# Designed miniproteins, single chains, continued (5), part 73

Each design is a single chain, and the fold is of that chain. pLDDT is the mean over its residues in the fold that is shown.

## One batch from the design tools (miniprotein)

Design m18513
Fold by ESMFold2-Fast:
Structure m18513 (fold): chain A 62 residues (1-62)
Amino acid sequence: SQEKAHEISKEIEEMLKTVKDQKVQDELENLREQAVSYAMNGNLAEAEKLLKKAKELREKEL
């Protein structure tokens, strides 16, 4: 759904503001694009899985 895609995109954008490592930023941006694509196609389970991966990646780098 567009609403879920927007929510996921916004959440990962907020994570990007807290990360200074360029490699982690690049991976978060890649995860955001993939998660948004899955959410827009109605695959919310995969979108949420990618969002969880993004959260774990950000936590590791904080």
Scores: mean pLDDT 82

Design m18514
Fold by ESMFold2-Fast:
Structure m18514 (fold): chain A 70 residues (1-70)
Amino acid sequence: TEARRRQVLERAREALEAGRPEEALFLLGTYYAIEDQPLPEALVEAARELRAGRPERARELLTKLVDEEL
């Protein structure tokens, strides 16, 4: 639903602003999986950056994704 989408995006933004890109990635990834939607490339890239030890890059990618979707 649109309300659920907005809530997830807002919670992800809060996590990103608080310096928790791992939480934002989890929230967004879970949402797309439940809605049976393909994962955005930015989300896949952010996951790779987190695994590589670059949380700042992941935050930038996820912030852009959330801002473009809200």
Scores: mean pLDDT 82

Design m18515
Fold by ESMFold2-Fast:
Structure m18515 (fold): chain A 91 residues (1-91)
Amino acid sequence: MARIELRVEVDGREEVFVGEGEKVVSLLTGVALRLMSLEAPARVTITIRVDGDAEEAREAGEFMARVARSMGWEATVSFEGNEVRVEIRRR
């Protein structure tokens, strides 16, 4: 099954989250909830890589950007093969 890796950098501090198969949705949800719990001001960079599915990486990045924007934050998504970078800024 596809392996997903999320590297989350919050104000220069990096954490790595890894999930496979059916746990991918739970992992994405968990990271989204973590983002919603951050206090202002915050700058977050999420790098998403999915082995075997570049489209899943893209959808995961767009999901994270949508969550950030729903909270009134700025989010930019960039694509590089099967790796997606999401830059989030709370204003």
Scores: mean pLDDT 72

Design m18516
Fold by ESMFold2-Fast:
Structure m18516 (fold): chain A 80 residues (1-80)
Amino acid sequence: SEKEEVLKLITEAVKAASEGDFEKLEEIKKELEELKKKSKDPLIKEALDAAIEGIEYAKKGDISKAVGAFLRAIGLLLEA
């Protein structure tokens, strides 16, 4: 399902962030951006935006904001 694909990418992003794998984070960000272009569900699009925001905070070392953004993404997926 679309929700499962997005949740998998969020999980991979959290793992990459915890490992400091910025190359993998950039790959995942591109995949999330492509899914956003294809998605028709506005809540899934918002979840994808929150996940992308989480990656950007992780790359800046703002772990608190990164965690908050990933949790928002998961919450939006549960509503979709």
Scores: mean pLDDT 86

Design m18517
Fold by ESMFold2-Fast:
Structure m18517 (fold): chain A 78 residues (1-78)
Amino acid sequence: ERRSITDEEEERLRALLEEFEARMEAEIAALKAAGAADEEILAKAAELLREIAEELERRDPVSAEIGRELREQIEASL
């Protein structure tokens, strides 16, 4: 059966996820610095994760699977 992801694709995906993590942390930190309520911070985090999931789904089928898992985690945490 065809390999679903190569080692190179895995490394590139990890780098992309690290960039998304940094972006999320920066946005959440800015909201906390502004004195936003926990509920507002949670809502923003969910929105950012959804955007990240959509970008992952756009890249390729393997990334789409990861994006769907992220959406499920958001739903479970709410």
Scores: mean pLDDT 70

Design m18518
Fold by ESMFold2-Fast:
Order: structure tokens, then sequence, then C-alpha cells
Structure m18518 (fold): chain A 93 residues (1-93)
């Protein structure tokens, strides 16, 4: 359906955003530019992405959408970013 296609496109968008955050974090690490301010910004963006993905997952489950596996992948990627950023923040304290 049109609605399922829209859910699929939104799920793909979430995955791409999560991948972007992972690449930004890796670039900061490689450049030695890991600061508390930049980590807090990445944490906020990853937490907002996780919240959005969890809301989309609830909608997709109610509709029996084929997007569910893609949304679950976006959630896993967002959680990986959150975990790594939190570990790096602990190292700076």
Amino acid sequence: SKEDLELLLRAIGLILRAIGLKFELELLKKQGKVTKEKLEKLLKEAEELLEEAERLLREARERGSSAIPLIERAIELAREVIEEVKELLEELE
C-alpha cells in the first residue's frame, strides 16, 4: 500500500541518519577531535533518532508493515551510537 511504502521510505531515512552519526563519530575519533560538547551533541541526535524509530516501530506494528525489520535495524544502529558515545564520555571524566 501507499502507507507501507511511506513507512519503508521513513525507515530507510532513519537507517541513513544512524549510519551518518556512526561515520561522524568515527571521523571525530580519527581526527583527535573528540570533545565533551561534540559527544553530547551526537548523544542528543542519536537519542532523538532512537525515539523517532521507536515511534515508527509502534506505527508499523499496528499496520503489519514490511518495514518492521528495517526500523529494528535503525533502532539497533542508534543504540550502538548511544552506547559508544556514553563510553567515550565516561573516558573524559
Scores: mean pLDDT 88

Design m18519
Fold by ESMFold2-Fast:
Structure m18519 (fold): chain A 103 residues (1-103)
Amino acid sequence: SETRQEILERMKEFSAREIDEEKLKEAEELTRRIARILGAEEEEIEEALRHALNGEPPPSDRLAVMAGMFVEILELVINEDEETIREIKEGIRRAEENGERAS
């Protein structure tokens, strides 16, 4: 439901804010882990994060989806939604373990 334009506006807001470095890094790492589970290529993940962090429009819909995911995760971390973040981290951990060991 979020458009590329809405994602861009939110990215610009975050790139202009003083964000706690620890919270920013947590959101980046969670985004990288989820994107890897979803089969995104490392170059795509890093490009999407670069565009989001710089408040630049993503060059494709695929990168816009990843940038939007980062913005959503960053909002959860900034708002200190510890329970939702804990559930996301547990889900990521289980998906990573199942993907690598269970096939």
Scores: mean pLDDT 75

Design m18520
Fold by ESMFold2-Fast:
Formats: sequence, C-alpha cells, structure tokens
Structure m18520 (fold): chain A 70 residues (1-70)
Amino acid sequence: MDVSRLVAAELLAVAAEILFENRDLYSKEEILAELEAAIEAYRELIERGVDVERAREILERLEKLRREVE
C-alpha cells in the first residue's frame, strides 16, 4: 500500500508551498530544492498509479510555482 508515499509527497508539497509563500525569507536555491523534491515525489505517485488525477493537478501547480521562482 502506497499510503506512506502519498503522505510523504503531500508533506513535501506543503513544505514547498510554505517556502514559496515566504520566498522573501529563503534563498532561490532552497525554494527550488524543495519544489524539485515535491515534483519528484508526485511524478513517482503518477508512475505508480497512486491517486493519479489529484497527483497530476498538484504536479501542475508545483511546476507552475517552480517556473515562477526561476
């Protein structure tokens, strides 16, 4: 059961979004690293077939945030 992977991915996404909302307090490098970790976690969920529809929506949002930081 991939519930532990789903929870881990959700925690990474929340952490990345918190850093993005507070991006004036963090380096661009730190924000990008957290976003990339979250993006990788959600790509893994999609590859494994775990909550694919929701995972794709979150991945698209994270990819948009990553482009905005670049």
Scores: mean pLDDT 82

Design m18521
Fold by ESMFold2-Fast:
Structure m18521 (fold): chain A 74 residues (1-74)
Amino acid sequence: SPEERLAALREEIKRLFREYVRLSAEGTPEAQARADEVGRRIEELYAEMARLVGRTATNQALYEIAKEVEEEFA
């Protein structure tokens, strides 16, 4: 269902966001290259979610994901 696809996209974006935060903290060129790849994948998933629910709802979901991930690393 569209709802199940949205839940899967949200969880994948959240997983990638955690990875992005970890890689960005490593401070090596190799980690930065991987972080850039993860960032591009997040952008692709953002575009997919925006096609399903529109930009406003996608931005709200990303805000919530970012807050949840920040709380994990606080």
Scores: mean pLDDT 86

Design m18522
Fold by ESMFold2-Fast:
Structure m18522 (fold): chain A 61 residues (1-61)
Amino acid sequence: MVSDELQAEHAAVSGALRAVHSTEEVYALYEELQAEVARRRLSSEEAFELAIARFRAAVAA
């Protein structure tokens, strides 16, 4: 079960990512993330944590 806090954090970071990166860059990052989640067989919680970490790094770059 994914926590409400983790879902809210993911939504906020996704919003920030879309504000500072092009649509193509955002889609490329989502594609890369989905491939890693599938490859590593991550749980929903682990997938959200990974997404937040990757999106934060992209926003900071």
Scores: mean pLDDT 79

Design m18523
Fold by ESMFold2-Fast:
Structure m18523 (fold): chain A 87 residues (1-87)
Amino acid sequence: SAEEFEREKLLAVAETLLDFVKEKAPDDTEIIELVERAIELAKEGRLEEADRLLAQAMLQLQEKYGDDFVKEAEKRIREAIEKVEAE
C-alpha cells in the first residue's frame, strides 16, 4: 500500500540518519535519542510525528555541525530512499 511504502521510506531515512549520527557524532546522545524516537513513531504508523522529529534532528545537526555535515547526511538519506524505491 502507499501507506506501507511511505513508512518504509521514512524508516530508511531515520535509520540512515541514526547510523550517520552514530558514526560522525557518537557523543550526541540528544540527537541520537531524537532519531530513535522518530523510528519508534514511524513503526507505530505515526508518520507525521516521526517526520517532525527527523526535521528537528536535521535542524539541530545544522546548528551544531554546520551545512556541510547536513549535506553529507542528506546525500546518504537520498541514496537510502533510492534503494527503497528500486525494491
Scores: mean pLDDT 87

Design m18524
Fold by ESMFold2-Fast:
Structure m18524 (fold): chain A 70 residues (1-70)
Amino acid sequence: MTISVDELLELLRSRGIYFTKEELTKILEIEESDKIDEEKFKKLIKELQKLTGLPVDGVLGPETKAFLES
């Protein structure tokens, strides 16, 4: 599955996580026009886990999901 940077930003905002396009593209090391594949999405999850002090495994576990839904 692939999504756009804009779609990912909207998804994150719906979960209460606010990034600019510049911040998100810098974290994922992609251009704004690039599609976000499963590997890039996993990288984003790892960064969120690092910021929240959870184990960095790239898996959307109950704790990471709860954080995203807050």
Scores: mean pLDDT 67

Design m18525
Fold by ESMFold2-Fast:
Structure m18525 (fold): chain A 62 residues (1-62)
Amino acid sequence: SVEELIELIKNNASVEDLLNYLREKYPEAFEKMDKEQLKSILERLKTEVNEAEVRALVDALL
């Protein structure tokens, strides 16, 4: 969920932890994603959490 992902980011989860979360929650969509682009998005979200961007990411994975 958006809330769960935001909570992980705020609790200083690593990019690897966030990738593992997405792989477990959205396995089919995760396989289709560009992992380099996804890492870049997660690094930005770790710097400044934007709920709309997190929601857009989750929507893209559904």
Scores: mean pLDDT 79

Design m18526
Fold by ESMFold2-Fast:
Structure m18526 (fold): chain A 80 residues (1-80)
Amino acid sequence: GPDVSDLTPDSPSSAFLDVLAEALGLSEEQVAALRPLLPATIRELYEDPFPFLSALHRLKRLDGDQLALALEALSRVGAA
């Protein structure tokens, strides 16, 4: 699948969700539940990540390492 390094701030936020789903082991049902919460681009997601990250944590119950990975990946792509 695509690596986070293949993504840009102008990429669809759904592409970021697909990368994150592979990294965190999200089910198809969890991905489907998160998709409607995504803005158009990764930049927009980076500017207001709280609704998405809150829903992700509720669905997956991320540990500290998984949360750190998600935040680092979003910051790396969204700030670029």
Scores: mean pLDDT 79

Design m18527
Fold by ESMFold2-Fast:
Structure m18527 (fold): chain A 85 residues (1-85)
Amino acid sequence: MINQESWEYLNEQFEKARELFKEGVKNKDIEKLEEAIEILDEIIDLIERTLGEKVHEDPELTAFLEELKREREEILEELEKLKEE
């Protein structure tokens, strides 16, 4: 189990990425979509590399990692769509 402070940090970063994604899509802002992907890449890497052993022991963290990866793919799809315009 990761501590509450680390969990709050991860959720704060995820919410920031989601807000940037929403604004980026609404405003067709490529830079905001790229920033959202960068934030998701950072927290995914942090979970997988730093917390690797603890991921197997924490089903909530495993589910969160899968959600982050899904959101990242959705942002990439929207980014690709905007770059074609």
Scores: mean pLDDT 79

Design m18528
Fold by ESMFold2-Fast:
Structure m18528 (fold): chain A 58 residues (1-58)
Amino acid sequence: MKYVFVSKDGHLEVTIEEDGTVTTIDKVTGIKDTKKIEKEVAELLIEKLEEFGFIKKE
């Protein structure tokens, strides 16, 4: 399963997968960046994105 978060302005999309793969898409520049992080760090990132006002889509 994956979680998709969108910034309040809709310009930044962050996809977090269960295996710790994080994909960030900047809709203004069209740049896509993919990083691999530890699963526990990905879980903390999900909590922080929600705290900072990102909108959960999935």
Scores: mean pLDDT 77

Design m18529
Fold by ESMFold2-Fast:
Structure m18529 (fold): chain A 67 residues (1-67)
Amino acid sequence: GVSPSEVRAREALAKADTDGDGYVTKAELVAWLKETAGLSDALAEAMADAIIREYDKDGDGRVDLAE
């Protein structure tokens, strides 16, 4: 089964994709985490960076929602 953390990350990625291009940047994740979860800038940046490092398979600094 999919872990709750993975489900949450995928849901966050889908909501953070504000331009609808199927990719999520760190900046979009930071904005979404700050607005939705009420995180500080430092915590939002740290979590966004961790998500990008985990799911960025292309090494381009963004996550492909279609993979």
Scores: mean pLDDT 69

Design m18530
Fold by ESMFold2-Fast:
Structure m18530 (fold): chain A 84 residues (1-84)
Amino acid sequence: EEEERKKRQEEAKPYADLFNKIMEILSSDEEVREIFIKTAAEYLGIELEDDFEVNVAKIIKAILEKNISLEEIKEIIEKTEAKV
């Protein structure tokens, strides 16, 4: 925690785990992908466009700009799974 290297590992590992879950969601049915995008957009306060790639880019940008916590990203995934 106090060591800079440990902080990077702790930050990187949860992102890797969440990235794998997001990739599983994005690799599933179109309906599941749409539920994920809508859930993330609602949580982050993003306006959705008709373009899937643009919506994914907006979600990533909002996560980076708002410094969204890993717990918040996990909540978005859990809400997506609950709707599927």
Scores: mean pLDDT 70

Design m18531
Fold by ESMFold2-Fast:
Structure m18531 (fold): chain A 68 residues (1-68)
Amino acid sequence: SMEEKLEELKKELEEKMKKAKSEDEMNQILVDIHKRAEELKLSKEQINELLRLWMTLAHKKQQEKAAA
């Protein structure tokens, strides 16, 4: 189902973002996930959900760097 595909992409996004060491790596992860979501024909709403998750994870990474 589309929901299963979305959940799998969310898990992959979270795992890749945990391993990302630079802003360039985080941006490349966004590009790759967005492309895969379009290829899987996810809805606009589902793609926006992935984009919001990426922004949340990127913000957390930036906060951790600022706090350290």
Scores: mean pLDDT 82

Design m18532
Fold by ESMFold2-Fast:
Structure m18532 (fold): chain A 86 residues (1-86)
Amino acid sequence: MTPEELERARLLGLRAAILALVKGERDGADPALLERARALLPGLAAEAGVSLATVERLLAEVEALDEAEIDELAERLRREQRELAA
């Protein structure tokens, strides 16, 4: 894996975690599981080289999406993750 692919993989991991948290909240997931997922975000942000302010902005952006837009984003991120894993 190149340094560029590794950076992209880390950013995709952060974005996927944010999407999963927002979708989980909308789907009525267990609050304890959502709290555990949220607790992972600072570590993922540090690995991706982004600030916590960037994480909060990304959360707000995803929270503003409707359900169809969230499903489209989820499919896009899954596709990008499959491409990096191949």
Scores: mean pLDDT 80

Design m18533
Fold by ESMFold2-Fast:
Structure m18533 (fold): chain A 85 residues (1-85)
Amino acid sequence: SEGDKALQELTGRAIAAAKRLEEALRAKDKAAVQAGIKELEALKKEADELIEKYKEDPRIVEQARKLREDLDGVIERFRKELAKL
């Protein structure tokens, strides 16, 4: 479905963004880490929009909510790591 494709694309973008953020953290690049956190926040907003658009599809909503929760955890971790840079 269109919802499955949108969710798969968003999930792939989230994985790629998190990987770039890990690389920025390893490089101790504070500006790149800040930019990466902002990118994850934007992806979290896109997950919220996907939940609203497909609110009548419980499978899409459940998977998108899990992605949003995973993004929240990653954002919190990188914010803590950023404070140490």
Scores: mean pLDDT 89

Design m18534
Fold by ESMFold2-Fast:
Structure m18534 (fold): chain A 63 residues (1-63)
Amino acid sequence: SKERLEKLEKAIEEGNARVSELPVNVDASKVIELLNEAMKENGLDVSGLEGIVEVSLARRKEE
């Protein structure tokens, strides 16, 4: 639904803001952890993030 998409967009925006506070050499696992926390805080489950990653990877294969 539109409400779920808006929550997802907000979670991504908040997650990116948190990631920008991390040092440049931070481990990728920490970045993923913060993004997962932002999604959960906006009422989204972890499976939503896995779906987004899969779509991004599929899109890159088309390039």
Scores: mean pLDDT 62

Design m18535
Fold by ESMFold2-Fast:
Structure m18535 (fold): chain A 68 residues (1-68)
Amino acid sequence: HMEEVAEELRRFLDGLPEEVRAAAEKQTSLAKTPASLYIAGQLAEIAGDVETAAAFYRSALRKLEEER
């Protein structure tokens, strides 16, 4: 369920260092669906790019919150 995914993303972001979370908040120019942003984040995480993964997860979470 989408709300369950949003909560998982929040927990992931909360576990990151504050500096990484702040950097992720700057990456807000992504105009994609929550699903595609989540997939992009997963790919970045697998590649070891935690900062980019956090940015995508942050954007995905924001879009999930916008969808009611």
Scores: mean pLDDT 65

Design m18536
Fold by ESMFold2-Fast:
Structure m18536 (fold): chain A 99 residues (1-99)
Amino acid sequence: AVELGKRGLELGEKGVKLAKEGKSVEAGRLAALGGNLASLAAQLSKTKEGIELAGRAGLLALEGGKLAVENAETQEGLNAGIAGALAGAGALFLSGIKV
């Protein structure tokens, strides 16, 4: 669970960076993957630390997905950003963190 949360954080951070660079398709895809890993980490974690880590990863996925949507110049970028934002929101919900 902790390893999944850490990987989700790494992917979320990269997603935010790519979204700021206008690479919305890549950013949205990384946000979606990171958010999905964060959701899995939240469900599998038995520790407070693991759940908090999953929540942080979900927040980054939501932020990356939103930025990917804002900077999207193509329908593919918009769709990827939406998927990333939804995955991040789901992870936050599962971790019990209020958005």
Scores: mean pLDDT 80

Design m18537
Fold by ESMFold2-Fast:
Structure m18537 (fold): chain A 97 residues (1-97)
Amino acid sequence: MSEEDFEAEVAIALGAIELVSLKKSKNVTKEDVERGLRFAERALEAADKSTNEKIRKGAYEVALQLAEEAYTQAEKLGDDELSKRAREIMERAREKL
């Protein structure tokens, strides 16, 4: 496994954990959404560098799911900047799937 493929697998695991955390939290803050978006961006960057088709697809799927949840939470908070950032990540991930 390449270092890039390993980073993508790590990004998938961390993104999945963050997604569960964001979904289970009853008091989501802007900081929580920003953290979720950082993990989604990490998964996108790792996917772009991965040469393993299955790992790359998994990383884009995690980035999309995490960005969709972050978008939902950003909309609830009324944060237009976070909502726009989430939509950009969603569009980027969907382009690759």
Scores: mean pLDDT 86

Design m18538
Fold by ESMFold2-Fast:
Structure m18538 (fold): chain A 108 residues (1-108)
Amino acid sequence: MEEVVEEVKKIVEEFIKRVLEAAKTSSIEELEEKLEEIVREFEKRMSELLDGEAVAQLVNIAMTMVDRIVEMARENGYFDEEKAEELLERGKKLMEEVLKEYAEEKLS
């Protein structure tokens, strides 16, 4: 279980890094498609480690973060890195809560 938790944390960190990198390097027109691809890779990797309920919760958080980043970029006409970092930090905390609940359920 501890090894799975550490691997999931690495996947979350990589997800956040890839989202920020894609947002910095993409046009607004390309942003949605690139972020959707990052979410699909995130879901695939999580599905190899966790059950479907935990995966669904983590993917829903990831999709919410991505949708909001795309919305903000379209509204502003540019990528706001500071606001995106705040949003991603909030999403990371939500994902860590899901992971904590999952670990507690498997230990009970």
Scores: mean pLDDT 80

Design m18539
Fold by ESMFold2-Fast:
Structure m18539 (fold): chain A 89 residues (1-89)
Amino acid sequence: MTEEEREELYKKARERVEKAKASSPEEAKQLEQDFLNEIAKLARENGEKGSGAYSAYVEVLNEQQKKDLEAREQAAREKAEEEARRLAE
């Protein structure tokens, strides 16, 4: 697999994750299923490209999960701070 092919797989993974994030939860689930089916088909036709596509997808999801976790931690801190401020006389 060429470096250009790897970059293209990474780009497609990011575009699909981004599109899912902008969609409703139901649409996001369908987009994820469709993308996983595309990866599975690619893996059957070319195992190396399929593995590369799946790895890129997992890596993009892990980046998104880390960002979501950081956002949740910040929201929890802001909520705790607001509750503390409400209880402070």
Scores: mean pLDDT 76

Design m18540
Fold by ESMFold2-Fast:
Structure m18540 (fold): chain A 93 residues (1-93)
Amino acid sequence: SMEEKYEELEKFAEEHKDLFEELLKKLEPEAQKYLEEKVDPKEAMLELFIRLGREFGLSDEEIEELRELAEKDPLEAQRRLVELALERLKKKE
């Protein structure tokens, strides 16, 4: 269910609190930029996932996977993006 996916993301954030906080700081400016440039919120969200994926050093293959997931299940795509981004941030720190 949607609620279970949100709870899973919240639990993941609590386990990686410092890394998630850093990720959120990066996400907010990019989210605002794309929402202002796009008319369709769904389209804006998809572009945001692609942009953030590239910024966090995800491969073209991983970004393509996120695009496909965002069309089928936006919450699962969000979860996947956060998981991959946190893995990249953890390796850098």
Scores: mean pLDDT 63

Design m18541
Fold by ESMFold2-Fast:
Parts: structure tokens; C-alpha cells; sequence
Structure m18541 (fold): chain A 67 residues (1-67)
């Protein structure tokens, strides 16, 4: 399935409740650190499994564990 770049940001906003600005910042942060969209989704799912709030800071902290 061909996924547009805009589809990744839409997934973060629609399925995980992030703002478009937060979604764009997380995708940029991931790219700058050599991480994929799948790594961002996995970080959010780890926060959900732990019962932690899905915030920009919490997702970045989970991504930092992969560095």
C-alpha cells in the first residue's frame, strides 16, 4: 500500500490524539535521530501499554531509549 508522507502525520493526529504540530515535531525528531515512523508508533503504543499519557515529551523520552 502506497502511503503518502501526509498519511503518517494524519495517523498520529487521528488515531493517537496528537495535534498536527505535535505530529510534525515528532516525525521531524525521529528523522533527525535516524528513527522511522514505525519507531514513533511503537513508542506511543509502549506509553499506552504502561498507562502513561501520550504527550510530545513522553513520546520523545521513549524514542530517546532507542538511541
Amino acid sequence: MVVFEGGEAATLTKDFGLSPEEAAELLQYARENGLSFDDVVAAIERLRAQGRPITLDNVKAELDRLL
Scores: mean pLDDT 77

Design m18542
Fold by ESMFold2-Fast:
Structure m18542 (fold): chain A 93 residues (1-93)
Amino acid sequence: MTEAEIEVLGSEEAINKAAEIAIKVAAEAGYEAGIEYHPDVVEIDGKEVRKATITLKSKEKTSKEEVLRVAEETLRKMEEEEGVKAEIVSVRE
């Protein structure tokens, strides 16, 4: 099973919305998406800034190049949401 990990930074609301987009994009590509929040939290002017990892897992055997393509599309869609920054941190077979 091939997977990619995307690190996401933003408010909890923005990350939750981005995760919903990631789950939808992953499902359309035949992937499973999961989210894990990091314990690190910074509050600025009453706003919480969170960090989370979104993991995309192929349901079937696929190539690293295909997983990277799905991860890049997912990242692009997530970054269309205001207040979110995302980075692909790993891709493995």
Scores: mean pLDDT 77

Design m18543
Fold by ESMFold2-Fast:
Structure m18543 (fold): chain A 87 residues (1-87)
Amino acid sequence: DKEAAEEAGKRAKEVAEYAVKSREPGAEQGTGVAISGVGEATQLVLEGKGGEEAFKAVSEGAKKAATYITQGDGEKGIKAAEEGGRK
């Protein structure tokens, strides 16, 4: 469980780092939001509140957030990160 949550955080961080490197305007701000959301959901998983489903939702939310933000749609990116963290 904890190892799975740690791996999710790692992968989300890699996606966020890629987004920052590919585009600076907007990407860094949205990447920060995605990382923050992943951090919160990882905390919930580590506390045993979210389990495997929360881990998966966080990972997918972070990927969607990074994708929308690199496309210039920051609002959709922020919402994707938030929804991932709350599932």
Scores: mean pLDDT 57

Design m18544
Fold by ESMFold2-Fast:
Structure m18544 (fold): chain A 82 residues (1-82)
Amino acid sequence: MYHTLVVIFVRGDKEEVEALALAVPGVLHVSVWGFPEKNEALVILETEDRATAERAAAELTAALEAKGMPVLSVRISPLFTP
């Protein structure tokens, strides 16, 4: 069952975040959205299963924090039942 991973973080360059997310093994699709009024952004990832989503969450969080983009929240849900 496909899973959606949503990561909210403190600002970032859209293209850099998209590249970081696509570099995570098992990520099938990436969408990046900004919230200018809150200095926040989110990235939505699609993965084949929950275990891949959990690994992607850990790897992406580490990558974003290493680049000075603190992660505020992470949510994993089945793609067809959010």
Scores: mean pLDDT 73

Design m18545
Fold by ESMFold2-Fast:
Structure m18545 (fold): chain A 57 residues (1-57)
Amino acid sequence: TDDVQRRAIDDGSRDAYDDAVRRALDDGLSPDEARRIGRQAGEDVRRLADRGIRLGD
């Protein structure tokens, strides 16, 4: 129930972070800037979940 949804959100947030970091590094951004972008992407996933948008599994 609540635990399954929380895990999906945590997994989605982590995946968004990792994907954003990889894309930023591929674009030639610094590791520090890539980490900042990754944190923002992870937060965006959590905000979408808070609005009741499904993140999948």
Scores: mean pLDDT 76

Design m18546
Fold by ESMFold2-Fast:
Structure m18546 (fold): chain A 100 residues (1-100)
Amino acid sequence: KLSEEQKELVKKIIEILREAAKKARELGFEELAETLEEGVKKLEEEMENGTGADVLKTLQETVGKLKDIVDKLNDKEAEKLFNELVEKIGPYAEELSLLL
């Protein structure tokens, strides 16, 4: 069960992932958008029934999948979207890890 402080961090991470998914769809990166949306769904489920460790694991798995897709696309806009996403979520993921 997540604390209120952990829930606020997870909400920020979900918001960042949703924004990235919307941008990926606008740019035509369907597989990136779907992977981001899947990550959001898992994090929403974990926010109700999971732990901070579950959230961090889901984030790590999602970021790994996104990197594989971006590397395969070999597209500068996809790479930029991925780098901006990782930079934005990093501080919240680090803060969440300190609350475990």
Scores: mean pLDDT 88

Design m18547
Fold by ESMFold2-Fast:
Structure m18547 (fold): chain A 71 residues (1-71)
Amino acid sequence: GPDQLVQQGLDLIRQGDLVGALRYGRQAAQQGNLDGAIRVFQLTLDQAQRQGDTITAQRAQRLIDQVRQQQ
């Protein structure tokens, strides 16, 4: 379910798989857990910024903005 997708996204951030984390966050949002998806995207953004991964940071920010507009 959407809560499990959020947890998997958070686990992927801990493993350094930021691309996987964004994918699981998107699936959680599609299943209606918008708050959980934003949490995954925000933590992915923070980690991407700390690593200098500008592409992943920009993708995470766009996904946050998109989901917030749906609330």
Scores: mean pLDDT 89

Design m18548
Fold by ESMFold2-Fast:
Structure m18548 (fold): chain A 79 residues (1-79)
Amino acid sequence: MDKVKDIIEEILKEMGFEILSITELPDGFVIEAKRGDEKLTVRYQNDTITLTSSNMEVMVELAIEIAKRTGLAVQLIRE
């Protein structure tokens, strides 16, 4: 878990996101982040990463980078 969390934090910072909160779960974590007016939630549970944002282009770019570096499945949810 910690290694996956560190990789996701690194990707978010490289893409210009500010991390607002990290909530640790028994089986994963939730990261809330923003870039300008864009809000993003990253959830890791059951070897799956879920991205939630109003901006599909941002989620696709993040999903590609996360999948390349972690090998995990990435699900996108547009709000």
Scores: mean pLDDT 83

